# Designed miniproteins, single chains, continued (3), part 3

Each design is a single chain, and the fold is of that chain. pLDDT is the mean over its residues in the fold that is shown.

## One batch from the design tools (miniprotein)

Design m8072
Fold by ESMFold2-Fast:
Structure m8072 (fold): chain A 62 residues (1-62)
Amino acid sequence: GAPPAGGPMSAAEYEAKAAEVAPEFPRLPAEVQRAIANSPAENRPSLLVGGVNILRAREAAA
C-alpha cells in the first residue's frame, strides 16, 4: 500500500527514524535487504522504515 502521506517529513527525519530501526534490518527478508542496498542512498532510509513497518505489521498479524 501507499505510505501515509500525512504531514511533511524531511529526508533527515527518515534518516533519523532509519537509524532507530536499524537493529531490525537483519530481521527483514533477504530480498527486501537487497532492494534497500540496491536503491539510491537518498531512498534507503525511507525504504528501511517502510520495510520495518511492513515486517512489524506481518508479525502482529501472524
Scores: mean pLDDT 74

Design m8073
Fold by ESMFold2-Fast:
Structure m8073 (fold): chain A 72 residues (1-72)
Amino acid sequence: ALSPAEANERITAELLKVADEQGRVTREQVLAIAERLGIDTEAVAARLPDTETVTVTDARSILLATYLEQQA
């Protein structure tokens, strides 16, 4: 399992690879990152706002929070 710091760094790196010029990512991109990192995609989908895109900051927070809850 990744430490919180390692998880944050890896999540951030993956999000920055796909972010647009406005620092936004699509729901599909966030869920694909969750699947690659072994984060519960259904839990992530439930936490994402009902918008087509989210900021890297919001996506990172949701992915990290979901990952940390899985480790508890």
Scores: mean pLDDT 85

Design m8074
Fold by ESMFold2-Fast:
Structure m8074 (fold): chain A 58 residues (1-58)
Amino acid sequence: MLTAEDIVKAAEEAGRPISKREAEEILLSGGAVLKDGRPLGPGTSKIYNEILERAKKL
């Protein structure tokens, strides 16, 4: 399962560190965007697609 920590690590690898709380908000929203609306970056693309695919099945 994807976790907030996985998103935090992916954001750090993309050079755009975020808080764990922001990562949890991204999981709940079904998208890989920061609180200010900017994208996390290419390092999160796989995680983003997996979250979106799960959201479509709900």
Scores: mean pLDDT 56

Design m8075
Fold by ESMFold2-Fast:
Formats: C-alpha cells, sequence, structure tokens
Structure m8075 (fold): chain A 78 residues (1-78)
C-alpha cells in the first residue's frame, strides 16, 4: 500500500544521506563535493516526486542506483 512505499522511500533516503556523507568524506575536492551534493539533492527530490505519483519500489531503486553509480564514478576519478 501507500504507507509501505512511503516507508520504503524514507529508508532509501536515509541510506542515500549516509552514502552522501561517506562520498563527501572520501572527496577532498570542493568542486566534486558540490557535484556530489547536487546528485543526491536531485535524487532525493525525484524519489519524493515518484512517491507522490504512485511510483513502485523498483522505480525508487533504479533512481537510487543511478545516483550511486554517478557518485562512485566521480569519487573513482578524484
Amino acid sequence: GREEIEKYAEELIEKLKKSEKSALAATPDPELQKKIREIFEETIKKIKELVKKGGSKEELDKVAEEAERKVTRLVATA
């Protein structure tokens, strides 16, 4: 139900916030830190919008996975 997807999204957002903290700690470059913050900000916004539109857990997972891939690539090139 809706409560299940809302709870899942909250848990996913908390995981993303922890991933952001870890990525920022691993990235001393201020320009890359800014890009990392922007990726997580837009991802959290997109997750919240998908929940409002009745999005599935699979759609939320895809959005989160794409953000994690983008951040991993940025950290790996730093």
Scores: mean pLDDT 84

Design m8076
Fold by ESMFold2-Fast:
Structure m8076 (fold): chain A 94 residues (1-94)
Amino acid sequence: MTEEEFQARLEKALKASEGVKPDFDALEAYAREHIPNFDALLKINAEGIKNLTFGYLSDEEARKLAVAYLVLADPRATEEQQINAAALIKEVLK
């Protein structure tokens, strides 16, 4: 997966999320059901997001963003879940 491909996917989801209220509980529930190592992956991805965002985000914000990125990167995620993830990203980065 290229950065351009991921960015295009994220941009599409962000546009679709303009009228959608983010639902973190639904995203976390989805991730927990589909990701058997959710707790470990959440911890690792939050640390990765800290590195990718140059330390911009707090630990709590990095965790929320980690859940959103995990859902967006999951090919099994429905359009609705991807839109919710994008909406959460917008709220975290406010």
Scores: mean pLDDT 76

Design m8077
Fold by ESMFold2-Fast:
Structure m8077 (fold): chain A 81 residues (1-81)
Amino acid sequence: SLEKQKLLAKAVGYEISAIGAELEGDYRQAAEDYLNAGKIYEKMGLKEEAIKWYQKAIDMYRKAGDTELAEEAEKLLEEVK
């Protein structure tokens, strides 16, 4: 459906944004964008993709020193597994 295509485009947009932020060293922004991509894939029922992007978000939050946000993202990851 057009709605699913729009969700996929939004998820890919967050992936590109996250990679850009990571390359710039903005690990908090990268984490937030990876987390948002994961949430969209989870909503679409794409568990493997959701797990992948949640794991990247956790890694980025830890690089940013955002321990509490990393733990919240770990809970989202466990709920998808």
Scores: mean pLDDT 90

Design m8078
Fold by ESMFold2-Fast:
Structure m8078 (fold): chain A 65 residues (1-65)
Amino acid sequence: SDVSRKVATGLQVIALAIEVGGEARLEGDKFVLRLRTSPEKFEAAKREAERLSKETGEEIEVVEE
């Protein structure tokens, strides 16, 4: 279900946030991952979030703190 998919995606976004030292929030209908890191690590986190977004169909945005 849509609700089940969003919950499962949220848990994956939280796991990614823990891995990269960022903060994950649900803002409206999209997940937002905020982190303060080097450009290289930021791009890596962004690529991982894009992969997760494509696999789940949920919107995941990565932004700098």
Scores: mean pLDDT 83

Design m8079
Fold by ESMFold2-Fast:
Structure m8079 (fold): chain A 74 residues (1-74)
Amino acid sequence: SSMQQADQHHQDILQQGKKMADSLPDQSTIDQKVQQHAQLSRQIGEQTAAGQDVDPQTAQQLHKLSPLTAYLYS
């Protein structure tokens, strides 16, 4: 079912985020990655609101950091 697929995907994201957090040397580095995610999210949001095209690489960088933030703030 779609619900089971969504739940599995959510768990996979949280597991990826945990691995990312565990691989980082300290809380300062984690905080830096969280700030980077927030900055990229705001930038993309502003570009989208202005009707501008979002660079695919920038969007990919945001999505690569999303598991970490999902794990930390779930």
Scores: mean pLDDT 81

Design m8080
Fold by ESMFold2-Fast:
Structure m8080 (fold): chain A 86 residues (1-86)
Amino acid sequence: MKITQEQIERFDELVEEKLKEKNIPKIVYDAYKAGFTGESLKILVGEDYVNKLKEVVEEVLREHWQELFPDEDLETLIKAYLLSLK
């Protein structure tokens, strides 16, 4: 579906702020952006950081999904994002 650049920027900002609060290293975010899945990401940065990233994404989506993606459902968003992290 067509997601706007503004929606992506807001989502990235909220996720990044939450990651900083939890002291999750930038390398985890960089590896994720490079397209590494949960399994390959676990090998690179460790299982704990991958699980924390998943938790952060779920938290941000649950708290802000209506503002971030008003035309989407929470379940659809979680499925789409978690599939990229599997």
Scores: mean pLDDT 75

Design m8081
Fold by ESMFold2-Fast:
Structure m8081 (fold): chain A 76 residues (1-76)
Amino acid sequence: SSLKSLPKETLLDGIAVTTALSRNGSATYSMASGLVSLGLVTPEEVAEAIDRGKKMSSEEALKKLREVVDRIEEAL
């Protein structure tokens, strides 16, 4: 799976950014539960990433989104 090739840091940053940019949180929880069920992240790491996302400004979230996209492109 291509997801298993991504660094854990990149997956957690993805959760944080999705939390910051999502209006209803359903996308964040769907993605997070999938990653936990695959054993790629822990529930504790997800909770920390969600907390980070809730504290992000729109500017910080967009910058982090660009960083996450770049890391995914480099890993492919």
Scores: mean pLDDT 78

Design m8082
Fold by ESMFold2-Fast:
Structure m8082 (fold): chain A 95 residues (1-95)
Amino acid sequence: MRFLRITIEVTGSYDDAMKTRQQVIDVINSTPGLTLASVGIRQGDNNHYTITILVYVDDSLTQEQLDAMKQRVTDIVKSTFGDSAVVGFELIDVK
C-alpha cells in the first residue's frame, strides 16, 4: 500500500503550529483519493515543532492532483512561518 509522509518543521508559537496542523489536515480531507492515516506533533527546543502527517494515497490520484495538494500545504506553512519553515514529502511503498 502507498502512503505519503509529510514532515513540517517550524519555529514559532504552539498556537500557530496547531493551527497549521489543522489547516493541513483540512487540505488532505478535502482532496479526493487521500485518506488521513496518522498525525503527530513533537515539540523540540527553542519553540521548534515537528508535525508528521501520514496519508494513504489512492492509485486513482493523479500526479497533478498530488502536486497541487503539496503546493497548498507548502503555501499554508510558509504563510504562517515564512521561509524558515521546512516542508518535506516522501512517497513510501509498504511491502
Scores: mean pLDDT 83

Design m8083
Fold by ESMFold2-Fast:
Structure m8083 (fold): chain A 76 residues (1-76)
Amino acid sequence: MKVDEIIEKLAEYFGVSKEDVLILIGRLYKEGKVDKETLLQALKKYVPEITEEDLNELIERGVKLYEEEDARIAAQ
């Protein structure tokens, strides 16, 4: 499964946009609310096919997007 397919499945399960899914994942990881192992196990409940490599890419994309959004908010 590709990361884009994982993002789409999560967006459908949570009823949010793909961007919102990435921001949420990035926020949870960046703020230290969940560790990588806990996040992987939580996501496997919705997307059992998710691998650690997929999670790494999700976190990288999510953290980047979250930091861009956080910087935008902090500038206001």
Scores: mean pLDDT 77

Design m8084
Fold by ESMFold2-Fast:
Structure m8084 (fold): chain A 94 residues (1-94)
Amino acid sequence: SMEEQIKREIEALREEKERYKDNPLVVKAYEHLIKAYEYIMQGDLESARKHLQEALTYVEQYAEEHPEEQDLVNMLRSHVMHAASVLQEWKKQQ
């Protein structure tokens, strides 16, 4: 089910977040990504969108402060884009 898929995404994001626990901007990006998925499962798509925007804001701030971390930034951007895709798919299926 889509709910089971989202639960696996949340688990994966929680594990990745632990790798960056000493980096506040990266941790905030992961926290907002996780909250976005939790709100998608609750059907609160407006809150989910806001948390995706917050996640992207933290990713872009991290990118500006750490231009050498291109791979991590690209991975985080990919996570935000994937979550946005899941939100659109959930909206269509309800």
Scores: mean pLDDT 89

Design m8085
Fold by ESMFold2-Fast:
Parts: sequence; structure tokens; C-alpha cells
Structure m8085 (fold): chain A 61 residues (1-61)
Amino acid sequence: MEEVIREGIALVDELVAQGVPASEAAGLAMEELSKRYPASVVVAAMPAVAAHARRLEEERA
């Protein structure tokens, strides 16, 4: 679980660094994780990845 969350957060960070809005980056990261992990694991990781994206959005205004 921690590894999946870490991977999702890293994907959000990479996408935001490329100019993707944090909310869109979170959705894209979840889509990417769904290709490699079972749906139950992806759904369990979603709150942590979404919280990270919200934090980035707040910092960027």
C-alpha cells in the first residue's frame, strides 16, 4: 500500500512539474496506477494521492 501511494504521489509531482493542474494530475496518476494494480488497491490509495494533489493546488493558489 505505501509503495502504491508513493508511486501515485510521484506521478502527481511529475505531471504538475510538466504544467498539468494538480486535480487533473491526480486523475491521471490514478488511471496509470489502475494499469498496474488491482482496483481495490487503487481505490485505497486514492485519498492519500488526492490529499497530496489538493495540498499542491493550495500552494499554487
Scores: mean pLDDT 79

Design m8086
Fold by ESMFold2-Fast:
Order: structure tokens, then sequence, then C-alpha cells
Structure m8086 (fold): chain A 97 residues (1-97)
């Protein structure tokens, strides 16, 4: 069964600076997948920089605006298309500003 891995799971980013992380689906996917980021905090901008194929990592940029110091959680959702099915995989990472 496909699984989603995010590396690193924690990034430290100053306000209005960007950090990059990768999201990789780690097994057995013969078909396309799509990365969708769910983010309830409007102060963090998340962009998918590279549209990957099933074995390629997605490259994600994270840019917080001016935020209170602390750790903020972002959830990454990936829809995987394999064996004629759509699976939804989730992983979380933290942004420290």
Amino acid sequence: KPELKVTPTTVTVADNQSATLTAEVTSGIPEKYTVTVTNTNGQITVEVLKDGKPADPEVISVTPATMAAGTHTVTLTVKVYYDGKIETLTASFTVTS
C-alpha cells in the first residue's frame, strides 16, 4: 500500500523567508498522484514547486508571514491513483517561526 513521507518533518523559517521540504510516496504506485495542501492558518503560504510523477518527490515551499513565535502544524494531503482507485494519504509537518 502506498505511504506518504515528508522530509524534514520540522522546518525553522524566519518571517517572510522560505524553506523547502519534499513529499514522497514511498511504495507501489503505478499511476499519477496529486499533492494538495490543507492549511487553516492563512499566515503560512505553501506552494508545490515540482509536479512529480509517482516515484518522484514533490518539492514544497513554505513561507510564513509575520507570525507569533512557536510551532505551527501544516497537513499535506496527497491523492494517489493506483489500481484504478483513489487513495487519500496524509502527513503533517511543523513550521517553527
Scores: mean pLDDT 65

Design m8087
Fold by ESMFold2-Fast:
Structure m8087 (fold): chain A 100 residues (1-100)
Amino acid sequence: SALQEQLAALIQQAIAILQSLLADPSQRDAGVAQLQQIRAELQQLASSSTDPQLKAIAEQVIGLLDEVIAAVTSDLSEEELQQVLQSAIRQLQKILQQVE
């Protein structure tokens, strides 16, 4: 469906942003702003969807983005931040395979 394709595109964009943050931590502020935009688009998608599975997946992705945003804006060590980003990327990639 069009909403499923939109969800997949938003997840792919989130993965790309997280991969960019792993490569260049100096982009944290820009990355947070981009993740907040994707989060807002996911909330709108979840609110407009009547498909309970699509809504559940969108809400799960929002939860992962919230955890990443909290981690990036916290006083975590570089190692702890890298672990959070890598875990989130793996979880998003797994979710993406279920949506595609």
Scores: mean pLDDT 88

Design m8088
Fold by ESMFold2-Fast:
Structure m8088 (fold): chain A 110 residues (1-110)
Amino acid sequence: SDIDKQLQKKMQQFVQSMRDARRFVIEALREERHPDAEEVSRRLEELLKEAQEAFFKGDVDKLIEVGEEMVELVREVAARLTDPAKRARLDRYAEILEEQIEELKKLKEE
């Protein structure tokens, strides 16, 4: 159905947005020389693996759950950054992920 195709496309786009968010989180932490950058990198990689598995299984609920955990982690990291431009950038990635979560929830209800 057209709804199923839209849902699959939005799920794929969401996983890509999670990959982009992870990349910028790790770049920001490394540039500011945060000692936990590698630990945060491993945690984000695990969330991405869970998101990719949920996507392949068509598990929208699990994908949303993992996405919400990533949003929390992105916002936590943003709050710890000293550079206001880097904080604003990560907050915008969190907002993009939150908007995509809302889209997935709406498509799931149809």
Scores: mean pLDDT 88

Design m8089
Fold by ESMFold2-Fast:
Formats: C-alpha cells, sequence, structure tokens
Structure m8089 (fold): chain A 95 residues (1-95)
C-alpha cells in the first residue's frame, strides 16, 4: 500500500526532526547551565554521535544518505546546532 509507505516516510521524517530539535535544546540548555563544561561535553557528544552515524552508514543505504545529510553538521561552528543536525541524521539512519 503506497499510502501506508508514504505515512511511514512522513513519520520517519518527523521522528528525525524531533530528535534533532531535542538534542539541540539539550545542548543549548547545557551551554546556559554549565558554560565552562558545555563546549567540552558537546564536542565529546558530537564525536560520539558522528562515530555512531558512521557505523550505521556501513549497514545500509539509509545510513549513507544520513551521513551525507550530516555533512552540514561537520561545517557548523555552533556545536549545539552541529549536535542537533548529527542527532537528526542518526535517528533517520536508524529508521
Amino acid sequence: DEAARRAREEEERRAAEEAGEKAKEEAEKLKKENPEEAEKLLEEKFKELAAELKKEAEKSEKGNEALEMAQEGYKKEDLAEAVGLIAAALEYAKL
């Protein structure tokens, strides 16, 4: 059923967007509550998410597509935004 497939693709897209927004909000909250540690913790989280995304990319075409989407995250100077983009890409890769 093509209608069911489109509904699933929309849900997957929404889930990825929500995961990215949540990760960005948590990163921004960390910057506000603990500014000295935030940069280091966000850099570590970015590296962990990037490594997990790379591992998912090896398993599927969806993972490879998500890795390409994440390329913009690697160019971001704002770590909170970068973490959000990588988290969204990773969630999409898992679906």
Scores: mean pLDDT 76

Design m8090
Fold by ESMFold2-Fast:
Structure m8090 (fold): chain A 75 residues (1-75)
Amino acid sequence: FGYETTRLMARRLADAALDFYKQGDKELAREAAKMAILVAHQFPDVRDAILERLKKSELKELAEEGEKEALKELS
């Protein structure tokens, strides 16, 4: 429930995406990044923080792909 739970869940999903990417599981990394953005969508500040985190890492392209996929799910 609420802002803090969503923020923590989105952060953990973003961390999972980074971990999957480091392990070579790029498909799971992409799915985790998409889920982090979807979860964060209700709070724009949380969403922007997640996107910034992914872009600063080696997941810049994955952040763009995840955002596009999240928008498709929300449409």
Scores: mean pLDDT 74

Design m8091
Fold by ESMFold2-Fast:
Structure m8091 (fold): chain A 80 residues (1-80)
Amino acid sequence: DPTLEEQKLAQELYEEFMEKSETASPEELVEKFEEVLKKLKKAKVPESLIKAFADQLLEIAKTRLSEEDVKKIEEIAKKI
């Protein structure tokens, strides 16, 4: 079922981002945000679901990143 595969991929990528949010530098976290969104797009997940997922990750990023790095993440999300 494509829907179950999409949910599984999103969950896996969410967990990867959460691990990076705890251990990685701000620069690595920005790179991970771009990587997870690109993986979802390559898997042909609907853009509406990718945007909702990006919004969830952005809320986590706002607690960890400077205003400058948050702007970089927002710019990456706009390009999806």
Scores: mean pLDDT 80

Design m8092
Fold by ESMFold2-Fast:
Structure m8092 (fold): chain A 70 residues (1-70)
Amino acid sequence: SPLEEFREREKRLRELLAKSDLSQREKTLVEASVAVAGMHIYVSTRYGTMTEEDVERARRIFEEAEKEVE
């Protein structure tokens, strides 16, 4: 499910972020962006309001974050 996809991606990203050479500010912004995106997926899943657009938006946010921590 999208909820499980984004939870696993957030977990992987946190592990990578801990090992990255990004500044503390950049690490905080990356973590905050994916946490917010993941929360929106969680809430929309709970209320049955999740759309394909919601999933695509979250994927874009996670993809950008993942690129920054490589």
Scores: mean pLDDT 83

Design m8093
Fold by ESMFold2-Fast:
Structure m8093 (fold): chain A 87 residues (1-87)
Amino acid sequence: MLEQLKKELEEAEKIAPELLKEAGVSEEEYERTKKFAVGLLNILEGKDVEKGKALVEEALAALRERDPEKAARTEANLKRMLEELKK
């Protein structure tokens, strides 16, 4: 599962820039999205669940305060990626 998650993150990184660009998401917001993804990876790997959860909340909270619409789109993209892995 971990190797598959990393592949999904790499593929998402290729796709996300185009999707986020179309949505009008800046590079700064994209960096917050990557932190969210890293946090989720830590949670799924079970190594630093608390730190991973903190990273997820931190990135999403900051994004929501700045631009709630971009935050919602970023969150939706990440949830979709995780759903593919849960199959």
Scores: mean pLDDT 65

Design m8094
Fold by ESMFold2-Fast:
Structure m8094 (fold): chain A 98 residues (1-98)
Amino acid sequence: GKVLVLGKEVEDGTYVVKAKAGETIVKIEGDKSNPGDKPKVAKVTVLEGEVLLRTEGIGSMPSSEEVLKAGDVVTLGGGDTLVALTDSTVKVEVSTIK
């Protein structure tokens, strides 16, 4: 898999990201059904503003959307997307699952 921050692929590490309302802050690309792809995850802490988490549906589970506020922490996996609803600052911790 790969992690995109503001549309650019990033390596494993910790990033502080400032985004404007309407920007896609984080997108994780990867196929959970492909065991040869090394899955990526991103732990996101919302520091300022409000963001929308879009979680990809898995099997019979539908996709979901959740509004996150300053102080909230979530882990994003393959297919998940984080979009800024307001001008926002987030901490993104990217790692590869072995």
Scores: mean pLDDT 76

Design m8095
Fold by ESMFold2-Fast:
Structure m8095 (fold): chain A 64 residues (1-64)
Amino acid sequence: NLLEVIKLLKENADEDGTFTKEQLREILKKAGVSDETIDKILSEIEGDRITLEQAIELLKKHNI
């Protein structure tokens, strides 16, 4: 459920509203996203961090 994943993202964002790849992996695992799908999502992230908005767009792109 995309809404439940978005809720978890909002609750676990750093002070600047961003996530490390490691934090995003842990959140998606807790939300029941498969390791294969998580790896695909994380492979699209350039650099060390992404914003909440970028994370939500990646989730939509991968049909979560």
Scores: mean pLDDT 80

Design m8096
Fold by ESMFold2-Fast:
Structure m8096 (fold): chain A 68 residues (1-68)
Amino acid sequence: VQEHTRNVADEAAEELREYPVAEELRRAGDWSSDEVVRTMERAGERVRKIEEDKKKKEEEKKKKLEKE
C-alpha cells in the first residue's frame, strides 16, 4: 500500500515538474511518501474548493451584470 501511494505521488510530482512549487517539494526530499501524498490531497481539495467558489462568484457576477 505504501508503495502504491508512493507511485502515485511520484507521478503527481512528475506532472508538477513544470510548476515552480515542485522544486520546493524536491528540496524537502526528507518528506515521507505518505506526507507528500497527504499534502497533495489537501492542496487538491483546497484548489477544488477555490475553483467551486470562483465558479459561484462568476455565476453571481454574470447574473448581476445581466440584471444591471
Scores: mean pLDDT 62

Design m8097
Fold by ESMFold2-Fast:
Structure m8097 (fold): chain A 90 residues (1-90)
Amino acid sequence: MVKAENVAAVLLSDTEVAVGIRTPAGAPIRAKVTLSNGATGEGEAVAKVGNSAVFRVTLSKPAKVGDKATVEALTENGERAIGEGTVVPA
């Protein structure tokens, strides 16, 4: 398990977040997101560039700007990465 770098979470709607993740362990292919308010979601990468990927994640309940996000990612090489960010406005 490695630490994810440059975790970004952007609130697209009350229940949808765009998450950008960079890892030293290769491109992320799947991510699980858990927010400080208890909302959860998971998804597959919609875009990958080098060691970075973007996910669109539908949440189990509404989120708001300022919620803390914990992101667990699986990379193309089978490595797990964990990182943290804060939800920001689009």
Scores: mean pLDDT 79

Design m8098
Fold by ESMFold2-Fast:
Structure m8098 (fold): chain A 105 residues (1-105)
Amino acid sequence: MSEKMKKELEETAKATEEYVKEKLERIDEIRAKLLEIDEELGKKVEESRKKVEESLKKMEEETRKALESGTPREMILGGASAGIAMIQASSAVIEAESLLKKAEE
């Protein structure tokens, strides 16, 4: 793998980690509010949070493998895992905010 491709993957992984961590902080804030209003909805948001955390860990593992091996296959898997982590984080925030709005009505 070229130095440029390794750097681009590292930068993508870092940006994805920062994005997902920001979304996790928002999910944690919503979860805390929901647990005060409706414990069941708060627990539902916690399960979504766990899935986001798992996708982030998967992205970190796949990116590490790609940077160590330098194979095209592992690089594709690293990039794909970053995309999945971002989609999972975005979806979880949208669901959490929808549940909070319904609980406040």
Scores: mean pLDDT 84

Design m8099
Fold by ESMFold2-Fast:
Structure m8099 (fold): chain A 104 residues (1-104)
Amino acid sequence: SPEEIIREEAERLGLSEAEIERILDAWRAMDPDHADETITREQLVAFLKTHMSDQIEDPEAYADELMARFDTDRDGVLDPREFTRFMKDLLEEVRERLRKEKEA
């Protein structure tokens, strides 16, 4: 299943159980009706606008940057492994931004 692929990839990347659960929650939020489908750019933009608006100033530009980085075959979608790598980078960026804001 996509959720098993996400868990296996996240564990391979050394993510904590809390981070794995956050990624799984995000996957379910983006693809609630069809867990076997890929994540489209439009679903990614909608997620960023809804859940990351305070952290990401331009969700469309951010989604385009990440799609270019992780969608290496340019099919316009993220599979569960690509999505897991994307979420790892997003969580790292959010942590770094919050750290800098606390120091200001």
Scores: mean pLDDT 73

Design m8100
Fold by ESMFold2-Fast:
Structure m8100 (fold): chain A 69 residues (1-69)
Amino acid sequence: LDEAIERMKKEAEKLPEESLDRQLLYIGIYRLEEMKKAGQKATADLTGGGFYDPEKAEEIVKKGKEIIK
């Protein structure tokens, strides 16, 4: 889990700031951090479930950026 989070952070740093892929990585990082806090096994598809609402996805990205900053 921690290794996956660090890998996602490194991949995000390689992408342009405005990239959708970078934003998706930040969302993934945030979800992994939340799953870790909840004591859940972080092997699920992190792009499903909660990201169908664009407004909520943007909020999650902002929180993810705060965590990795």
Scores: mean pLDDT 62

Design m8101
Fold by ESMFold2-Fast:
Structure m8101 (fold): chain A 83 residues (1-83)
Amino acid sequence: DRLVKDAEDRIKELTKRLEQDIQDIVDKEMKETEEKNKKLSIGKAQELDFLKKGQAKVDILNQRLQYAEEVIKVIEYARKRLA
């Protein structure tokens, strides 16, 4: 009977230690997964923002090209007046 109680107490202590070790592993894995997910979502958002900003720059360049075409038309008009 005494040996059974000593064995039960030892099993209870080992179970508590195992539960704590498992919890520590789970907590670590969760933190690593959350950090990885945050980095991935930030990276994709930055990529999308970069593409949108790049497109706005292209639009500005297209407006400048249109202005250059208008200047060319003015030059052609002046050339016709000289002819």
Scores: mean pLDDT 71

Design m8102
Fold by ESMFold2-Fast:
Structure m8102 (fold): chain A 59 residues (1-59)
Amino acid sequence: MKDDIDAVVEATLEEYKRVPSAWQTLVATANGLIAHGRYDEAGELFDLADEGLELTKKK
C-alpha cells in the first residue's frame, strides 16, 4: 500500500540526516503512520526520534 505518507517518510528521513533537531518531525510522521495502520514503520521512526532526542540533550 503506497500513498502520500510514503513520500512524507522519505522526506522526513532526509531532513533528519541534514538537521538532527528534526527528530520532532520523525515523531509527527510516526503518528501519521499509526493513523494509516503502519505500526512497524512508526516504531522504527520513534526509535530514531529517541536517539535524536538523546543526542540533542548531550549537546
Scores: mean pLDDT 73

Design m8103
Fold by ESMFold2-Fast:
Structure m8103 (fold): chain A 76 residues (1-76)
Amino acid sequence: SSMLDTQIDRIVDYARGLFDQARQQQQSDPVRFDVYIRIGQGIVDYMRQKSRQYNDSRMSQSAQDFDRQIRDIRQQ
């Protein structure tokens, strides 16, 4: 795989871990919850920027999926 493919996979895995941690902390630690969500938003913004730059549909799809997850988590 290319360096870009490796970076995408790493970013996606990292983001999944962050959102899992956010869900775990949602009720017990609102400060940690907010930090994880803010980091997740930064990752989504990065994915959107790079998907446009490289015309990468996989990164665009991941950004959409994570953006939806952030919105769903915030509504709970």
Scores: mean pLDDT 78

Design m8104
Fold by ESMFold2-Fast:
Structure m8104 (fold): chain A 69 residues (1-69)
Amino acid sequence: GASDLAIAVGEHLVENKLGVSEEGAKAAIEAAKTKMTGGGAKGAIAGGKVGLETGDGAEAGRAMIEGGK
C-alpha cells in the first residue's frame, strides 16, 4: 500500500544516510516506526501518494517529513 511504500522509502534513506550495518538499520527502523505512530503516519501516507502521482522518490520523502511535523 501507499503507507508501506512511504515507510520503505524512509527506511532505505536512513540506511544510506547513516551508513550503518544491517543490525543498526533494523533498530533505527523500529524507532522510526514508533515516531510515525500518530501524526507522522498521516504524513507518510500522503507522501506515498505524492510519490506515486509524480513518480519521484525524493518528493515522496519530503512530503513524508513535512507531514510528520
Scores: mean pLDDT 55

Design m8105
Fold by ESMFold2-Fast:
Structure m8105 (fold): chain A 108 residues (1-108)
Amino acid sequence: MAKEVKELLEKAAAYGSVAILKSDEEKQKEIDEELLKLTLPAVELLLEGTKENIEKALKLAKEALKWMEEKVKELGIGAEDFLRAAELAEESGALAMAERLRRLAEEL
């Protein structure tokens, strides 16, 4: 369960990063604020580490990912945008993030 929550939150964050790159400054702020509202409670519950709180965190992480998937569709984000984000991550030395972004591009 805890691993699944982390994987869902990491996927939501990756979608959010690409969505921000395709948005103007005002929309970037809106996406960042909404992502924090959706993910922060899940992180707090995960840190408390009880079985009940991890189950609640899983539900919130799924809701956060669903919202980000809908936002990505609204912004017309495709595989090429994830590949571009992966190139930027690789240039910055974030190799694990680059691999994740390339995998998400293949799943789109």
Scores: mean pLDDT 78

Design m8106
Fold by ESMFold2-Fast:
Structure m8106 (fold): chain A 65 residues (1-65)
Amino acid sequence: AALVTGEDGRRSVLDVAPDATLEEIRAALEARGYRVLELRQVGPRVWEAVVEAGGKTYRATVTIV
């Protein structure tokens, strides 16, 4: 699983494998209704995303746990 923490204080869980790829994390976010504008790996289990939802852009951190 992964924890998604947004700048707006929103938290959610993504059902992804501990070895999830960029593409799998992107697909999981998009399945949640986010439009992924940017996604990059910043650590072995940490990703930074810029997503759009409800006409607004948010920065989020995805941490695989």
Scores: mean pLDDT 80

